# Designed miniproteins, single chains, continued (2), part 50

Each design is a single chain, and the fold is of that chain. pLDDT is the mean over its residues in the fold that is shown.

## One batch from the design tools (miniprotein)

Design m5715
Fold by ESMFold2-Fast:
Structure m5715 (fold): chain A 81 residues (1-81)
Amino acid sequence: SEAERIVEEMERLYRELKEKIEATTDPEEKFKIAQEYTARIQRLAAEFLRVETDPELRERAMEILREFEELLLKVGEELKA
């Protein structure tokens, strides 16, 4: 389904982001990477809200957004340190 493809793409982007952040030592570069992936994931989340879905896919999407927010907060803390 469209909803499942969107969720799988969001999960893929989150994994790529996490790997790139973990491979990067410079806090400013981590922040730039995080900003790029933020824009892409937010567009997919907006698209997800416009398609018909089920509660399980909705929960998966929300979980990815929660994990993504936590990663952004961590990157922001490292930048300010």
Scores: mean pLDDT 84

Design m5716
Fold by ESMFold2-Fast:
Structure m5716 (fold): chain A 98 residues (1-98)
Amino acid sequence: DEEEIREQIERAREIAREMGVPEEVADFLIETRLEIQLNGDPALAAAKRPEVLRLAAEVTLRLLEARGAPQEVIDAVRREVEEALTSGEAPDATVDIE
């Protein structure tokens, strides 16, 4: 259903613009998601996760700032993303024994 996927992409871009998301960031997120879905490869999804998470966080932070969200919320999102990225990028530095 490529035609339906194309319509969903255009709709997502429209929503992103309404939410004040930069087109470049929205396009990258949509393209990355589309590639993962079309390839149907879980390994590609895992490899792209840090990039998608970082960009999604940047988009979310800009939206929160645009809507006048409290600094506490913005700081919490930044902290969560940094923790997730650090854990994912340096598993050898973290002992996962419980």
Scores: mean pLDDT 60

Design m5717
Fold by ESMFold2-Fast:
Structure m5717 (fold): chain A 89 residues (1-89)
Amino acid sequence: SELAEKYLQIGKKNLEKKNYDKAIESFEKAAKFSPSKKSEIYQESNLILGMLYTHLGDKEKAKKYEKDGMYLLLIKPEKAFKLSLEVAR
């Protein structure tokens, strides 16, 4: 979905600026407008959300999103690692 991809890009830009509230909202929308739960955009958005909530100390929300993004860690571990570095900045 073009809309999901657009929200993923907006999320990443806000993440670079450390605007975590806007980044979270954009990644939630990217996941919502993803074509399927198995899509890379869905997996990537949920993995970033899980990492972000871990970084912010919200362990309950982190667990919820990590479950939905774990498949990306299995199929593309290098991409998952790059995403973790973007969140840690």
Scores: mean pLDDT 81

Design m5718
Fold by ESMFold2-Fast:
Structure m5718 (fold): chain A 73 residues (1-73)
Amino acid sequence: SLEEEYVKKLIEEGRRVAEELEKRGMTEKSEELRKTIEEFEKVYNDKSKGNEEKMKAEERLREKIEEGKKALE
């Protein structure tokens, strides 16, 4: 579905940003972003979690990806 494709792309983008942060020696920022990706995946795949919790996890991941991108500039 379009939603599943969007989620895959978001996770892939997050992983690429984390990898680039690690390459630049920003290990702590990379680890924080990787942890945020893991937490997002857990919430998104948890059938007990409602839409509000999933949206908050997505917003948090998007925020951390943007912070990582800014740190790389």
Scores: mean pLDDT 84

Design m5719
Fold by ESMFold2-Fast:
Structure m5719 (fold): chain A 118 residues (1-118)
Amino acid sequence: GPAPAPTVELTEEELRELIEWLRKAADDGTVTPEQARGAVALVEAILRSKGFSDEFIEALRKAFDLLIERGQTEAAFRVAALVLEMVLEGKSDEEIRKAVVDYLRELGLPEAAEIVEK
């Protein structure tokens, strides 16, 4: 059968280091599609380990897939960093969803925002 979806538990310090790395890489403008796909998979695994809903994780994955397809790899890293920062702060699915939607709209990426808002 297919392998089970991975989960990853990180300490607060490891999450903070990951967030900082994602933001620095996005600011450098050198994020590859492969790196963006890796970051998305890691965010999904962390969200699963924290007990976030499958519907929420799927909505984020679809938005990330659209960003990567359109070459918005730095935007994918910035959204990943925002999600992880809000997870670190103990924010709910609803709070994270709203923040991601607002941030994607600020970046001029309304189609990705609409995927998360649904």
Scores: mean pLDDT 86

Design m5720
Fold by ESMFold2-Fast:
Parts: C-alpha cells; sequence; structure tokens
Structure m5720 (fold): chain A 100 residues (1-100)
C-alpha cells in the first residue's frame, strides 16, 4: 500500500493525465484520450492497493502507447500535447521512483 506522500504524487499525476485526456478529446484526438483515460483508471486502482512499481509501470505503458499514436498520426498538435504531458509528469515520476 502506498504511503501518504506517494499517494499525493500519484494523485497529481492522475490530475495531469485527466487534463491531458480532456484536451485530447476536445481537439478530436480520440485514441490518445482513451489511452490517457485508461491510464487514469489504472492509477486509481494502484491508489487502492498497488505499489510504486505498479504506478511507474502504468506510466511507462501509457507513455509508450501515446508515443505510438503520436508517431502514427504525425499530428503536430498531438505531439505538442504529448511533449507538454511528458514535461509535467516527468519530475513527479522521478520523485515517485526515489520513494520506491
Amino acid sequence: MLTEEQKKLVEKIIEILKKAAEEARKKGHEEAAEVLEEGVKRLKEVMENGTVADALKVLQETVLRLQEIVDKENDKELEELFNKLKKEIGPLAEQLSLLN
């Protein structure tokens, strides 16, 4: 079970992913929005009875799936959304990893 500090980091990551999913949907990037929404759902499950390793795995899989969509669609707006997402979650994922 996650510590209170680890839970706060995962909650911040969930909020960032939720905002990214909303932006992706608003701009018509439905596949990317679905991947982000799945990531949110999986991280919420980790919050209930998972580990830091589980959270990091969810983030890694979410980023990899988003990269595949970005590469496939070759859309500059989606690439900019993905780069912003990586910049926002990167430091939080590093902090979470250090607490593992």
Scores: mean pLDDT 87

Design m5721
Fold by ESMFold2-Fast:
Structure m5721 (fold): chain A 56 residues (1-56)
Amino acid sequence: SSMMERQKKFEELKEEAIKRGLSPQVAEAVAEAAMIEDVPIDTLIAVVKARRASPE
């Protein structure tokens, strides 16, 4: 059972996103997406920041 490992990783990814300037709500969404899609958190943070710079 790796459920506890997944929760720990989620919290670590969320904290990393907050450190990089995302709000807690956005950080939670980005951390969840990173775990579901198995995408590096850095890539998702970059995409979110790029979206903020381009109003769409």
Scores: mean pLDDT 76

Design m5722
Fold by ESMFold2-Fast:
Structure m5722 (fold): chain A 65 residues (1-65)
Amino acid sequence: MLKKAFAAMAAMAVAEDLGSRVTVEEKDGKLIVTIDAATEEQREAAEKELAELKEKYGIAEVTIR
């Protein structure tokens, strides 16, 4: 199944909802997601939502800046 496409769309939806910027990259068949968080509240919300996306869509790594 095309989990990568779904993960990318989900990550972009999270970015729009949180007002943060998101970059989605694929490396060696795995997805890496980077989020720029401006506040501690955005950082915590991003970590929570991305933990669910990691489990659901098989995202390998999440980085919050």
Scores: mean pLDDT 68

Design m5723
Fold by ESMFold2-Fast:
Structure m5723 (fold): chain A 65 residues (1-65)
Amino acid sequence: ATVEEARALFEEGMARLRAGDYAGAVRLFEEALRILTELLGEDHPETQRARGALIKARGELAAAA
């Protein structure tokens, strides 16, 4: 896995979040966060951005249930 792959997953996750596919967004953000944490660490700004997006997507999914 690469940072470029994680960025692509993040962008796809954002697109799904905008489309109301919260479950799809959660899956993509979880994978992006996993890769970014492995390669950049938890404290990196890109990792923190992915974590924030995941929290938002999980909140939207929970509210929709």
Scores: mean pLDDT 85

Design m5724
Fold by ESMFold2-Fast:
Structure m5724 (fold): chain A 93 residues (1-93)
Amino acid sequence: MKTLEALKRIVSDWLRRQYEKGQINLEGLEAALESVREGLPPQELEERMIEAGTSPEAAQTIGDIYASAETHLPGEGRQAILDALSEVIESLK
């Protein structure tokens, strides 16, 4: 799927860049993965990421991406974000 593959790639690249900048940490990425997997609201995902040590700006951007993906690609957008988060987390171990 061209759209889902593009979404996954864009999210993965952005997450790696934020990690390199120190805007997000491994604990924040894991909190995001769990929140998306559970289908939690974007605001709750943002709160959990900030509590884990993610910058408020990075947490808000991920929340916005998640909200947009669920609106335009229900279920499939969430799966693409889960895959992106999982790949980034695995690459950091």
Scores: mean pLDDT 82

Design m5725
Fold by ESMFold2-Fast:
Structure m5725 (fold): chain A 105 residues (1-105)
Amino acid sequence: PDDVIQALSRATEYRQLALDNASPEMKPAVERIVNLLNDALSTLDDEEARRLLEEARKEIEKLEKKATSPEDKRALDYLRQAVDYLEEYLRLRAKAREEARLRNQ
């Protein structure tokens, strides 16, 4: 489905934009959050994926309070967008799996 592919593509694009725009000081923290998003994408457990996205959002909120440069603020905005698109992707993927399950009953 085009919507699922688009959501994943956007999540991937915004993760890369966040990494590219983060200052050297913030980059390790951004990389840590990107790893949480990668873990959420790779898990087969929808509840685990949701928990990982919640952890990522909390880490972003903490970094936003420390961010002073426009570059870091922009990187964190890109990271929030990556989380939002990944959440949409996971929701659409779960819906597609449920619809497939119902068709096989």
Scores: mean pLDDT 85

Design m5726
Fold by ESMFold2-Fast:
Structure m5726 (fold): chain A 97 residues (1-97)
Amino acid sequence: SKLIKSILGMLQLDAKGKELLASFLSSISKEDQELILKLVTEIVTYASLGHPEKAEEAGEKLLEFLESKGASQELLDKLREFIEQEVETGRAIAELL
């Protein structure tokens, strides 16, 4: 799936995290995959623009959505670490503005 490859390509996850996410994404609808891509794009975009609070908000929405669709705790924990890293990057960028 092009959607799954796009989502995996945007996320800085280890091999196990990518495996868990790919398996999970294959179990959900195309519409759900499109929403996940949108939320991941929002996290990365807001972080890159120095908007850590908006990156965190998009990240919280992503985690809540994934939990509602039955994502494992291990996958949720790995994605939370990714979100925390993006939020920290956004804070660092905001200090340069």
Scores: mean pLDDT 88

Design m5727
Fold by ESMFold2-Fast:
Structure m5727 (fold): chain A 66 residues (1-66)
Amino acid sequence: MLKFTIEVDGIKFEAVVDGTTITVTPSEPASQEQLNQAKLKALGKAQEEVKKQLAKEEAERQLELL
């Protein structure tokens, strides 16, 4: 399960990705259009995060050792 904070039109969304299911929860009232945009951004970030996971692991490990 991956969690991200997405911002659409100044509204912050907590995005949760669990397998193929994407759930976004607005911090303020949001329209369906804003919810759809948040879901698309969450999906893109989830895919990018998986690809960069290994590179970030080494970078963070070096920072922790410094």
Scores: mean pLDDT 72

Design m5728
Fold by ESMFold2-Fast:
Structure m5728 (fold): chain A 120 residues (1-120)
Amino acid sequence: SEKEEFLRRAELLLKTVREIVEKAKRDGYISADEARDAVEALIRALGLALKVYPKDSPEFQKFKEEVLELARELAKAIKDKEVAREVLEYLEDLTEQLEKTDPELGEFARELLEVFKEAV
């Protein structure tokens, strides 16, 4: 079904972010481009889950909690202060743009931004 396809795509995005985080832990490094791709994947995964689950549902809240936990792991994997600054600046700009074009995705981007500010 269409809902099953959206969930599979959302899960694939989270798997991609987990692979980026594990590579960063092994290499002791993550590029700004890899970190930006990971952040965009997390936001897209939340958007896909929202097409399947009502925003106030336990299922959506559980998925969102998993995404925020993965965001914390990603932020902690960024050891380079310059990469951290570049990712924060990118996420701030992305949040402002999304709030104008897609307010629900903008809300998710803002929550990810707060996670990054606290962890990095």
Scores: mean pLDDT 87

Design m5729
Fold by ESMFold2-Fast:
Structure m5729 (fold): chain A 87 residues (1-87)
Amino acid sequence: SSEAEKLEEELEKLVEEAEEALRNKDYDTLRKKFLEIRRLALEGRKKNIPITDRLLEIERRALGILARLDAEDPEFAAQLLAEMAEL
């Protein structure tokens, strides 16, 4: 659906921006991008947008960024995960 395609494009862009923020050690920007990823993903569920193969691949990329963050700064990673869980 066009709504699924729009969600895929918006989440992919946010994941790319999060990858760049991690490369730059810009953890404040990284946090803002992940909170927005979480908000959009929750809105997609509320709208009954189907879980597509592309959305699953985007999720895998996001989890890879979080794993790299945890390896670099486990305290910041734990705080970010806690903030995302509160949404």
Scores: mean pLDDT 89

Design m5730
Fold by ESMFold2-Fast:
Structure m5730 (fold): chain A 77 residues (1-77)
Amino acid sequence: MLTPEQLAEIEKLFKEFDKDGDGYLTPEELAAFVAKAIEKGIAKPDPRVADLIREVQATGKPLSFEEVVEVLRPLLL
């Protein structure tokens, strides 16, 4: 399960990508977000990344913080 500290790191990164402050990321921003999370050591590079990004792209919807956390959950270190 996500620790409060991991959740706080994800929230900080989410706010860095949410430049408009609307509380959502676009599907395109999510791909960059996941790449940055891996770079910062929050998430592992994992074959599941491609599947998760495809599911998000299929929805075409902006992602809330909660949905971004769900995308990262299987990728956490």
Scores: mean pLDDT 73

Design m5731
Fold by ESMFold2-Fast:
Structure m5731 (fold): chain A 70 residues (1-70)
Amino acid sequence: SSLSPEEQLRLEEDVRITEEKNQAEAEAQRKKYEEMVQELLKDPEKAKQIQPFLEAEKTKRSFENELKKL
């Protein structure tokens, strides 16, 4: 009610930019996590400990990837 249509559109654009930036940061953190996991996989003992968690994460990511296509 206090915002003009142009101001509303600009705020929606700012929100979208912030969301895209947050998503990019989340994906960067996810990539860093994957690199850390790959380093752990070089150690057979550590690899054994994390394998069940990697399987669960893979299932979760498959679901997230399908949602992105919708």
Scores: mean pLDDT 76

Design m5732
Fold by ESMFold2-Fast:
Structure m5732 (fold): chain A 77 residues (1-77)
Amino acid sequence: SGAAQQAEIARLALVEGRPEEAARLFVEAIGASEAELPAVTERMAAIAAEARALAAAEGRDPAAVLEEARRRAEAEA
C-alpha cells in the first residue's frame, strides 16, 4: 500500500540516513526518470535534516515527527 511505501521511504531517509535509497524507492513508485534521482536525493536529505532539527528541539524521534506531519496532512486533505 501507499502508506507502507511512504513509511519505508521515511525510515530509509530519517532513521537509516540513506536518502539515496529513499529517493530510488520514491522515483520507482511514481514512475519518474532516474535522471531525477540526484535532485530527489538532495530533497530527501534536506527534509531529513529539517525533521531531525525539529525533533531535537522537541526531544522527539525524527521518524515520529515526520509520521505526525504526514497524518496531519492527510486529516486536512
Scores: mean pLDDT 69

Design m5733
Fold by ESMFold2-Fast:
Structure m5733 (fold): chain A 66 residues (1-66)
Amino acid sequence: SMEELQELLEELKEVQKKTKDPLVKQLLDRLIQRMEDLVAAGDYELAEGLGESAKVLLEQVKKMME
């Protein structure tokens, strides 16, 4: 859903701000940008599909920060 996608984008942005790893920051920044570009283009199904992959990455990054 669009609501879940917006929540995911907000969490990705928060984690991107908190991480100190420059490679992880760059990876998250690119992912956020691509998801936002897809939403702006109206490609919600593709944005949601990318969001599922983003969730896996987010879980790994959060484990590295804890």
Scores: mean pLDDT 82

Design m5734
Fold by ESMFold2-Fast:
Structure m5734 (fold): chain A 80 residues (1-80)
Amino acid sequence: SEALRALDRVTKLGEAQGILSPIIREKYKDKLSDEELELVIQKAAETFVAALDAGASVEEAVEKGLAAAEKTAEEILKRK
């Protein structure tokens, strides 16, 4: 059902944010605002979940999520 699929996605995004958020915040806390950090974390978590859904391991999903975080953070920093 659509409701169960939505619940699964929300659960996976929460797990991804739990893993990625501490790493991203520590790396960028002095360079990005809280709003910008939330955007970077969201993009990283979405990339992590997409990688898992495509059959990647958790390790590969972390690497892809952190790569997406770096790209998003660099794009924000280039606009400053």
Scores: mean pLDDT 85

Design m5735
Fold by ESMFold2-Fast:
Structure m5735 (fold): chain A 100 residues (1-100)
Amino acid sequence: SMSVMFVSDGESREQVLARGKALSEEVKREFEKEIERMEARIAELRARHPDNQEAQAHLAKAEEYLRKARELLRKNAPVGEVQALLDQARAHIAEAEAIG
């Protein structure tokens, strides 16, 4: 039950595994592939919308989040922190795509 889990520190192992432990090689590879796909999409969208300031601003934000995500991967940061940066990058890419 939840009451037993609140009394027992059993949850801390899952928190360490998800947030404090070094990334597994498989998870790192999937994040690297996702970053590479997003970087390719950013390059395509930049070329497609060279004079659209709003689109360029979103793409610049996406690139900054991907740069931070790569740095966190190099440092074996928690999965949740890397995922949050990728989610932000994806949102900005979607905004740039929606602008036209």
Scores: mean pLDDT 76

Design m5736
Fold by ESMFold2-Fast:
Structure m5736 (fold): chain A 80 residues (1-80)
Amino acid sequence: SRLMDQELLREYADLSAEELRELSNSGEIVGPTFAALEYLKERGVPAEEIKAMSPEELTRLAFDDILARAEERRRALEAA
């Protein structure tokens, strides 16, 4: 298993969410940057935008979105 660096991030940013999910299932690439890439690709973030980010920026963006969506879902459940 490999951790994702800046170079691999730029290469894998062009992969589909489905292709990234297969890599995740195989255990070929692991770690928070890869998980962030898979998450953001599923969310429909364009490859060009992802390639402009550092691994740290990508991980922060994914983390912030996950937290924001968890809070939105929690509020929706409280309102139901």
Scores: mean pLDDT 78

Design m5737
Fold by ESMFold2-Fast:
Structure m5737 (fold): chain A 90 residues (1-90)
Amino acid sequence: MEEFKKKIEELVKEIIDLYRQARTADAATRQALNRQIFDKMVELANLAIKNKISWEEFRKLIEEVAKKETDPELRDFLLSMARLLENLLK
C-alpha cells in the first residue's frame, strides 16, 4: 500500500505539473501536454487495477493529495479527475 500511495502521489504531481504548463501554453503545446495528461491518467488507472484497489479507495487517495493543494483551480481539477476515473473504470 505505501509503495502504491507513493506512485499515485508521483503520478498526480506529474499531472498537476502538466496541467499548469497546459494552462499557459500555446494551442499546439497544449495539445501535446493534454495527451501526456491523458497517458498519465491511464497509467494511474492501470496501477489501481493491477493492485486490485477499490475505486472508492483510489478516489480517496487522490482526494487526500487534492486537499494539500493550495491552488483552488488545481484542487477542483484533481477532484474532477478522481470522479471521472471512478465513473469510467467501474
Scores: mean pLDDT 75

Design m5738
Fold by ESMFold2-Fast:
Structure m5738 (fold): chain A 57 residues (1-57)
Amino acid sequence: MTRERVRQLEEEAFARIEAGADPDAVLAELYERLVPLVGEEGAQARVEALRESIARL
């Protein structure tokens, strides 16, 4: 259950950034939503990985 929700939130954040949303705002919102699901350390690692993916666009 948790893995599917995490994936959905990550995909939604990525799609919004590609559509022209502010990456810093979107990633901050994603972090807050991921903390209850994967903890602070897990949320930080996932946001950082997504930030790397965006930088390669």
Scores: mean pLDDT 80

Design m5739
Fold by ESMFold2-Fast:
Structure m5739 (fold): chain A 119 residues (1-119)
Amino acid sequence: MEEAIDEALKAIDKLIENAQKVREAASRGDLENARKYLDEVEKALKELGIATGKVILDAPDEYRDELVKALEEIGKALTRMREALDAGDYEGMVQAADELISAAKKLKEVLEKVREKYK
């Protein structure tokens, strides 16, 4: 449990860092760097999904719903970010990046609560 939570927390930090870089690149109209950092966000989300999936298998039902919902919100924000990138909608990319960062921070808070309970 603790090892899977630590893996998930590392993946979240990497996801937030790269989402912030997407936001910065989008704010400058830098499509090339926005695309590069979005690829890193997608890799971090895949790692996060695997690690959080392991946590969900052992988590009480009360945390399972919160973990699933937070992951779904991250996935929706990523989809919106891809759509905005494909459309050249830099404002939409900034908005989607902020939504993704917010959802990732919420997931981090839930994972830290799960860790405290099983410490």
Scores: mean pLDDT 84

Design m5740
Fold by ESMFold2-Fast:
Structure m5740 (fold): chain A 134 residues (1-134)
Amino acid sequence: RRSSIAEKLETKARELREKVRKLKQVIYKESDNKEVLELAEKFEEKVREIESKVANLIDGIRNNEDPGRIIDTANAALELLSEAGKILKQIKDLTRWNKAIQKAADDAMRAGEELAFVIQQARTLANIEKEKNE
């Protein structure tokens, strides 16, 4: 059985949260660098915003909301994922020699990319529905 797009979004958002939690734990264990700790908090804030947008996207899909609103929510989530990716790059650049932080950041980045892929699929389906309704 293939999961629905909404179920895939839930799964990928959960996987991202797990990798983000692990990254925070590793950073707080391995780093006393104030800039790295501040970036970790900023990253957590962006992930909370992403989770909120993904929840709205899931609700919109399940409730057959207007395709234009689904597209707008998907675009907002993708922009937040891009911003979160930039913060992860800054954390990696500041922690280059710490293999544990590098691995946890790479795992979080991959989970974000997998979530972005499913959001792009949701946006593509909404675009197809919008074109059919015009």
Scores: mean pLDDT 88

Design m5741
Fold by ESMFold2-Fast:
Structure m5741 (fold): chain A 55 residues (1-55)
Amino acid sequence: QQKLQQYIQQLQQEMVAMVEADTSLSEAEKAELIALARDPSLSLEELSELWLRIL
């Protein structure tokens, strides 16, 4: 399911960009969230839950 993997990677990139742009987060918090967002083992459901936490 190559297309699904591409969509997941795109969502991960968007989440990383949002975290990096967030001025209310500490550098340690940004590093943790970016590491979670870049985890290639995350399912789409886990990514959507992480997205809701970042919002």
Scores: mean pLDDT 74

Design m5742
Fold by ESMFold2-Fast:
Structure m5742 (fold): chain A 85 residues (1-85)
Amino acid sequence: SAQNQAMIQADLASLIAQAQDLMDIINRGEFTLNDYIALTILRGAINFIQDVLQRRGLMTAENQQQLDQAQATVDQVEALARQQL
């Protein structure tokens, strides 16, 4: 439904925002081991939501694009974190 899609997009936007917050933290030089744990949890959440959307037939091209964006940001933060920790 349109309401379900709007809620999914809000949840996916939240994942992107969380990834961007971690990017901002690492760019400020404030990234800690606790932030790395948060990054690992966020990666798990992205993977879980992708699997749920696929199994329920709710994986649209738009939803996949948002998941790919969140995943790309997480990958960038992880690469930077491995250099700083």
Scores: mean pLDDT 88

Design m5743
Fold by ESMFold2-Fast:
Structure m5743 (fold): chain A 89 residues (1-89)
Amino acid sequence: MKKEREEVSRYVAEKLRRIGDLVDRLLEAIRNKKLAGAEVLRELGRELGREDIGEALGRLAERAGLENDTEEGREVARELIEEFAKLNE
C-alpha cells in the first residue's frame, strides 16, 4: 500500500525542511558571531523554561568558541530557543 508511505514521506520531508531551515539560520548566526555564548544560552534556556535546548545550543556555542554577550546575540538566542521548542510541539 503506497499511500501510507507517501504520507509518512511527506510528513518527514516537511519536518526535515523546517529543521533544515532552522539549522541553516543557527549556522549563519554562529558564522556571523551573532549568537550568544554558551553561558548566556544556558541562562536563556532556563529563563524560557527550555533548559534542554539552552544546554544543547550552549554545547554547540562552546565547540564554536563563542563568548559573546551582546543584546543582538541574546535576541537571536531567544528566538532560536523558541523556534526549536516549537519543533517539539
Scores: mean pLDDT 77

Design m5744
Fold by ESMFold2-Fast:
Structure m5744 (fold): chain A 100 residues (1-100)
Amino acid sequence: MPSFEEVLKLLEEVLGKKIEVLSVSETIDEANKTKYFAMRARIDGEEVEIFVEVTEAEDGKTFKVVALVKFPDGREIIIELDVELVDGKLVITKKKVTER
């Protein structure tokens, strides 16, 4: 299962922006191999809320990452990633980004 720091780096890579974490809470659902992060963060000087779900596939080598970034103006970014562990490194194999 990816660490918070590894997930944060993936989100920064996808957004092309630094995420300044102000607070984070983590919840683990071990039965479903799912980890949830709820963050208050700053991106380009704007305070945002970020919600992340990371689910491990049955092979233990592939992960689905779904993130929702909520901006104070009501704009949202939804990030959906398929991530694979290859030679000890997390590699994005599929990426979908939706702005609304």
Scores: mean pLDDT 86

Design m5745
Fold by ESMFold2-Fast:
Structure m5745 (fold): chain A 58 residues (1-58)
Amino acid sequence: MKVTIKIIDADNAIVTFEDGKVEKITLEELKKLVDSGKLKILSAKIENGQIILEAELL
């Protein structure tokens, strides 16, 4: 499942799912998802000074 991750501050990010669902996640939780292989980062960009990640869940 594709997700868009927007880093909003030093500790928090917002995850937007394909169905339009939005969840707030900590950067620590984000790191755990990447380290466990449950989340794959596909691309990274900077837009208006914010880091935006495009990723795949599973």
Scores: mean pLDDT 82

Design m5746
Fold by ESMFold2-Fast:
Structure m5746 (fold): chain A 109 residues (1-109)
Amino acid sequence: SEMERREKIRRGAVLLSSGGVLHAAGDLDLALEQYDEAIRLYESVDPNSAGVARALMMRGLVYHDQGDLETALKDYQRALERAKASGDEELVKRAQKLLEEVEKAKEEQ
């Protein structure tokens, strides 16, 4: 139903906010749990949504901070695909920038 869809999107947004607070606090494992749940909720509504793209970008940033550049790269690539599918030009630009930054970080190691 439309109400169930809206509630999942709302819960996803709350999880992204919670994940962001936990990430900023350095609680990286808890941040990943919030982002994993947000990705599941958004994908259950629409796998090509802007919500999935945002959640993947946020999760990728946590993996980047952990030094897991390979996993961050994969999340940013998936985020770019979903951002393009959603038609959100701002998210496309953000995902492209994150991809360039993580690719450069990998070359400097």
Scores: mean pLDDT 90

Design m5747
Fold by ESMFold2-Fast:
Structure m5747 (fold): chain A 88 residues (1-88)
Amino acid sequence: MKFDIEKIVKYWKEKLGFSDEEVEHLKEAIEYAQKNPSKELAERAIRAGKAALKDKFYKQAAMAYTVALVIEPDNEEIKKLLKEAIEK
């Protein structure tokens, strides 16, 4: 499935109040994940997201889980983690 970067970015800006700089960083991270999809990158993104969530950095957690979900779009655990980050 093709990930619509612009749609995701707009949703997170409206939902989480991302700044223009944070939006640019998210777009770059998504594009990198699309060009370099690997299980290792997804696992590292999940780990980074969980660390950010523990420290209540919800924007950083959402960004990391979004990158992981771009690589593994059907991963229900990543979808659950992302939902937890955006609902807090």
Scores: mean pLDDT 76

Design m5748
Fold by ESMFold2-Fast:
Structure m5748 (fold): chain A 68 residues (1-68)
Amino acid sequence: YSQEAIQAYNQGRQLVNQGNYQQALDYFQQSIQLDPNFGDAYSGLGRVLYYLGQTQLSQQYFQLSQSI
């Protein structure tokens, strides 16, 4: 995976731990844009979407993370 995608993913995880879900969403989306095959970033996005109450979209991204 690209180093930039990993860095964006780690930033997203840190923001989730701080409760900054909207900012975490942006970083996970950036990670996916940098490396579309980074399955963990899709899982991170799914988790944030769940916390934001977007359960259907959350399930779609979790499923996508399992197929990569």
Scores: mean pLDDT 82

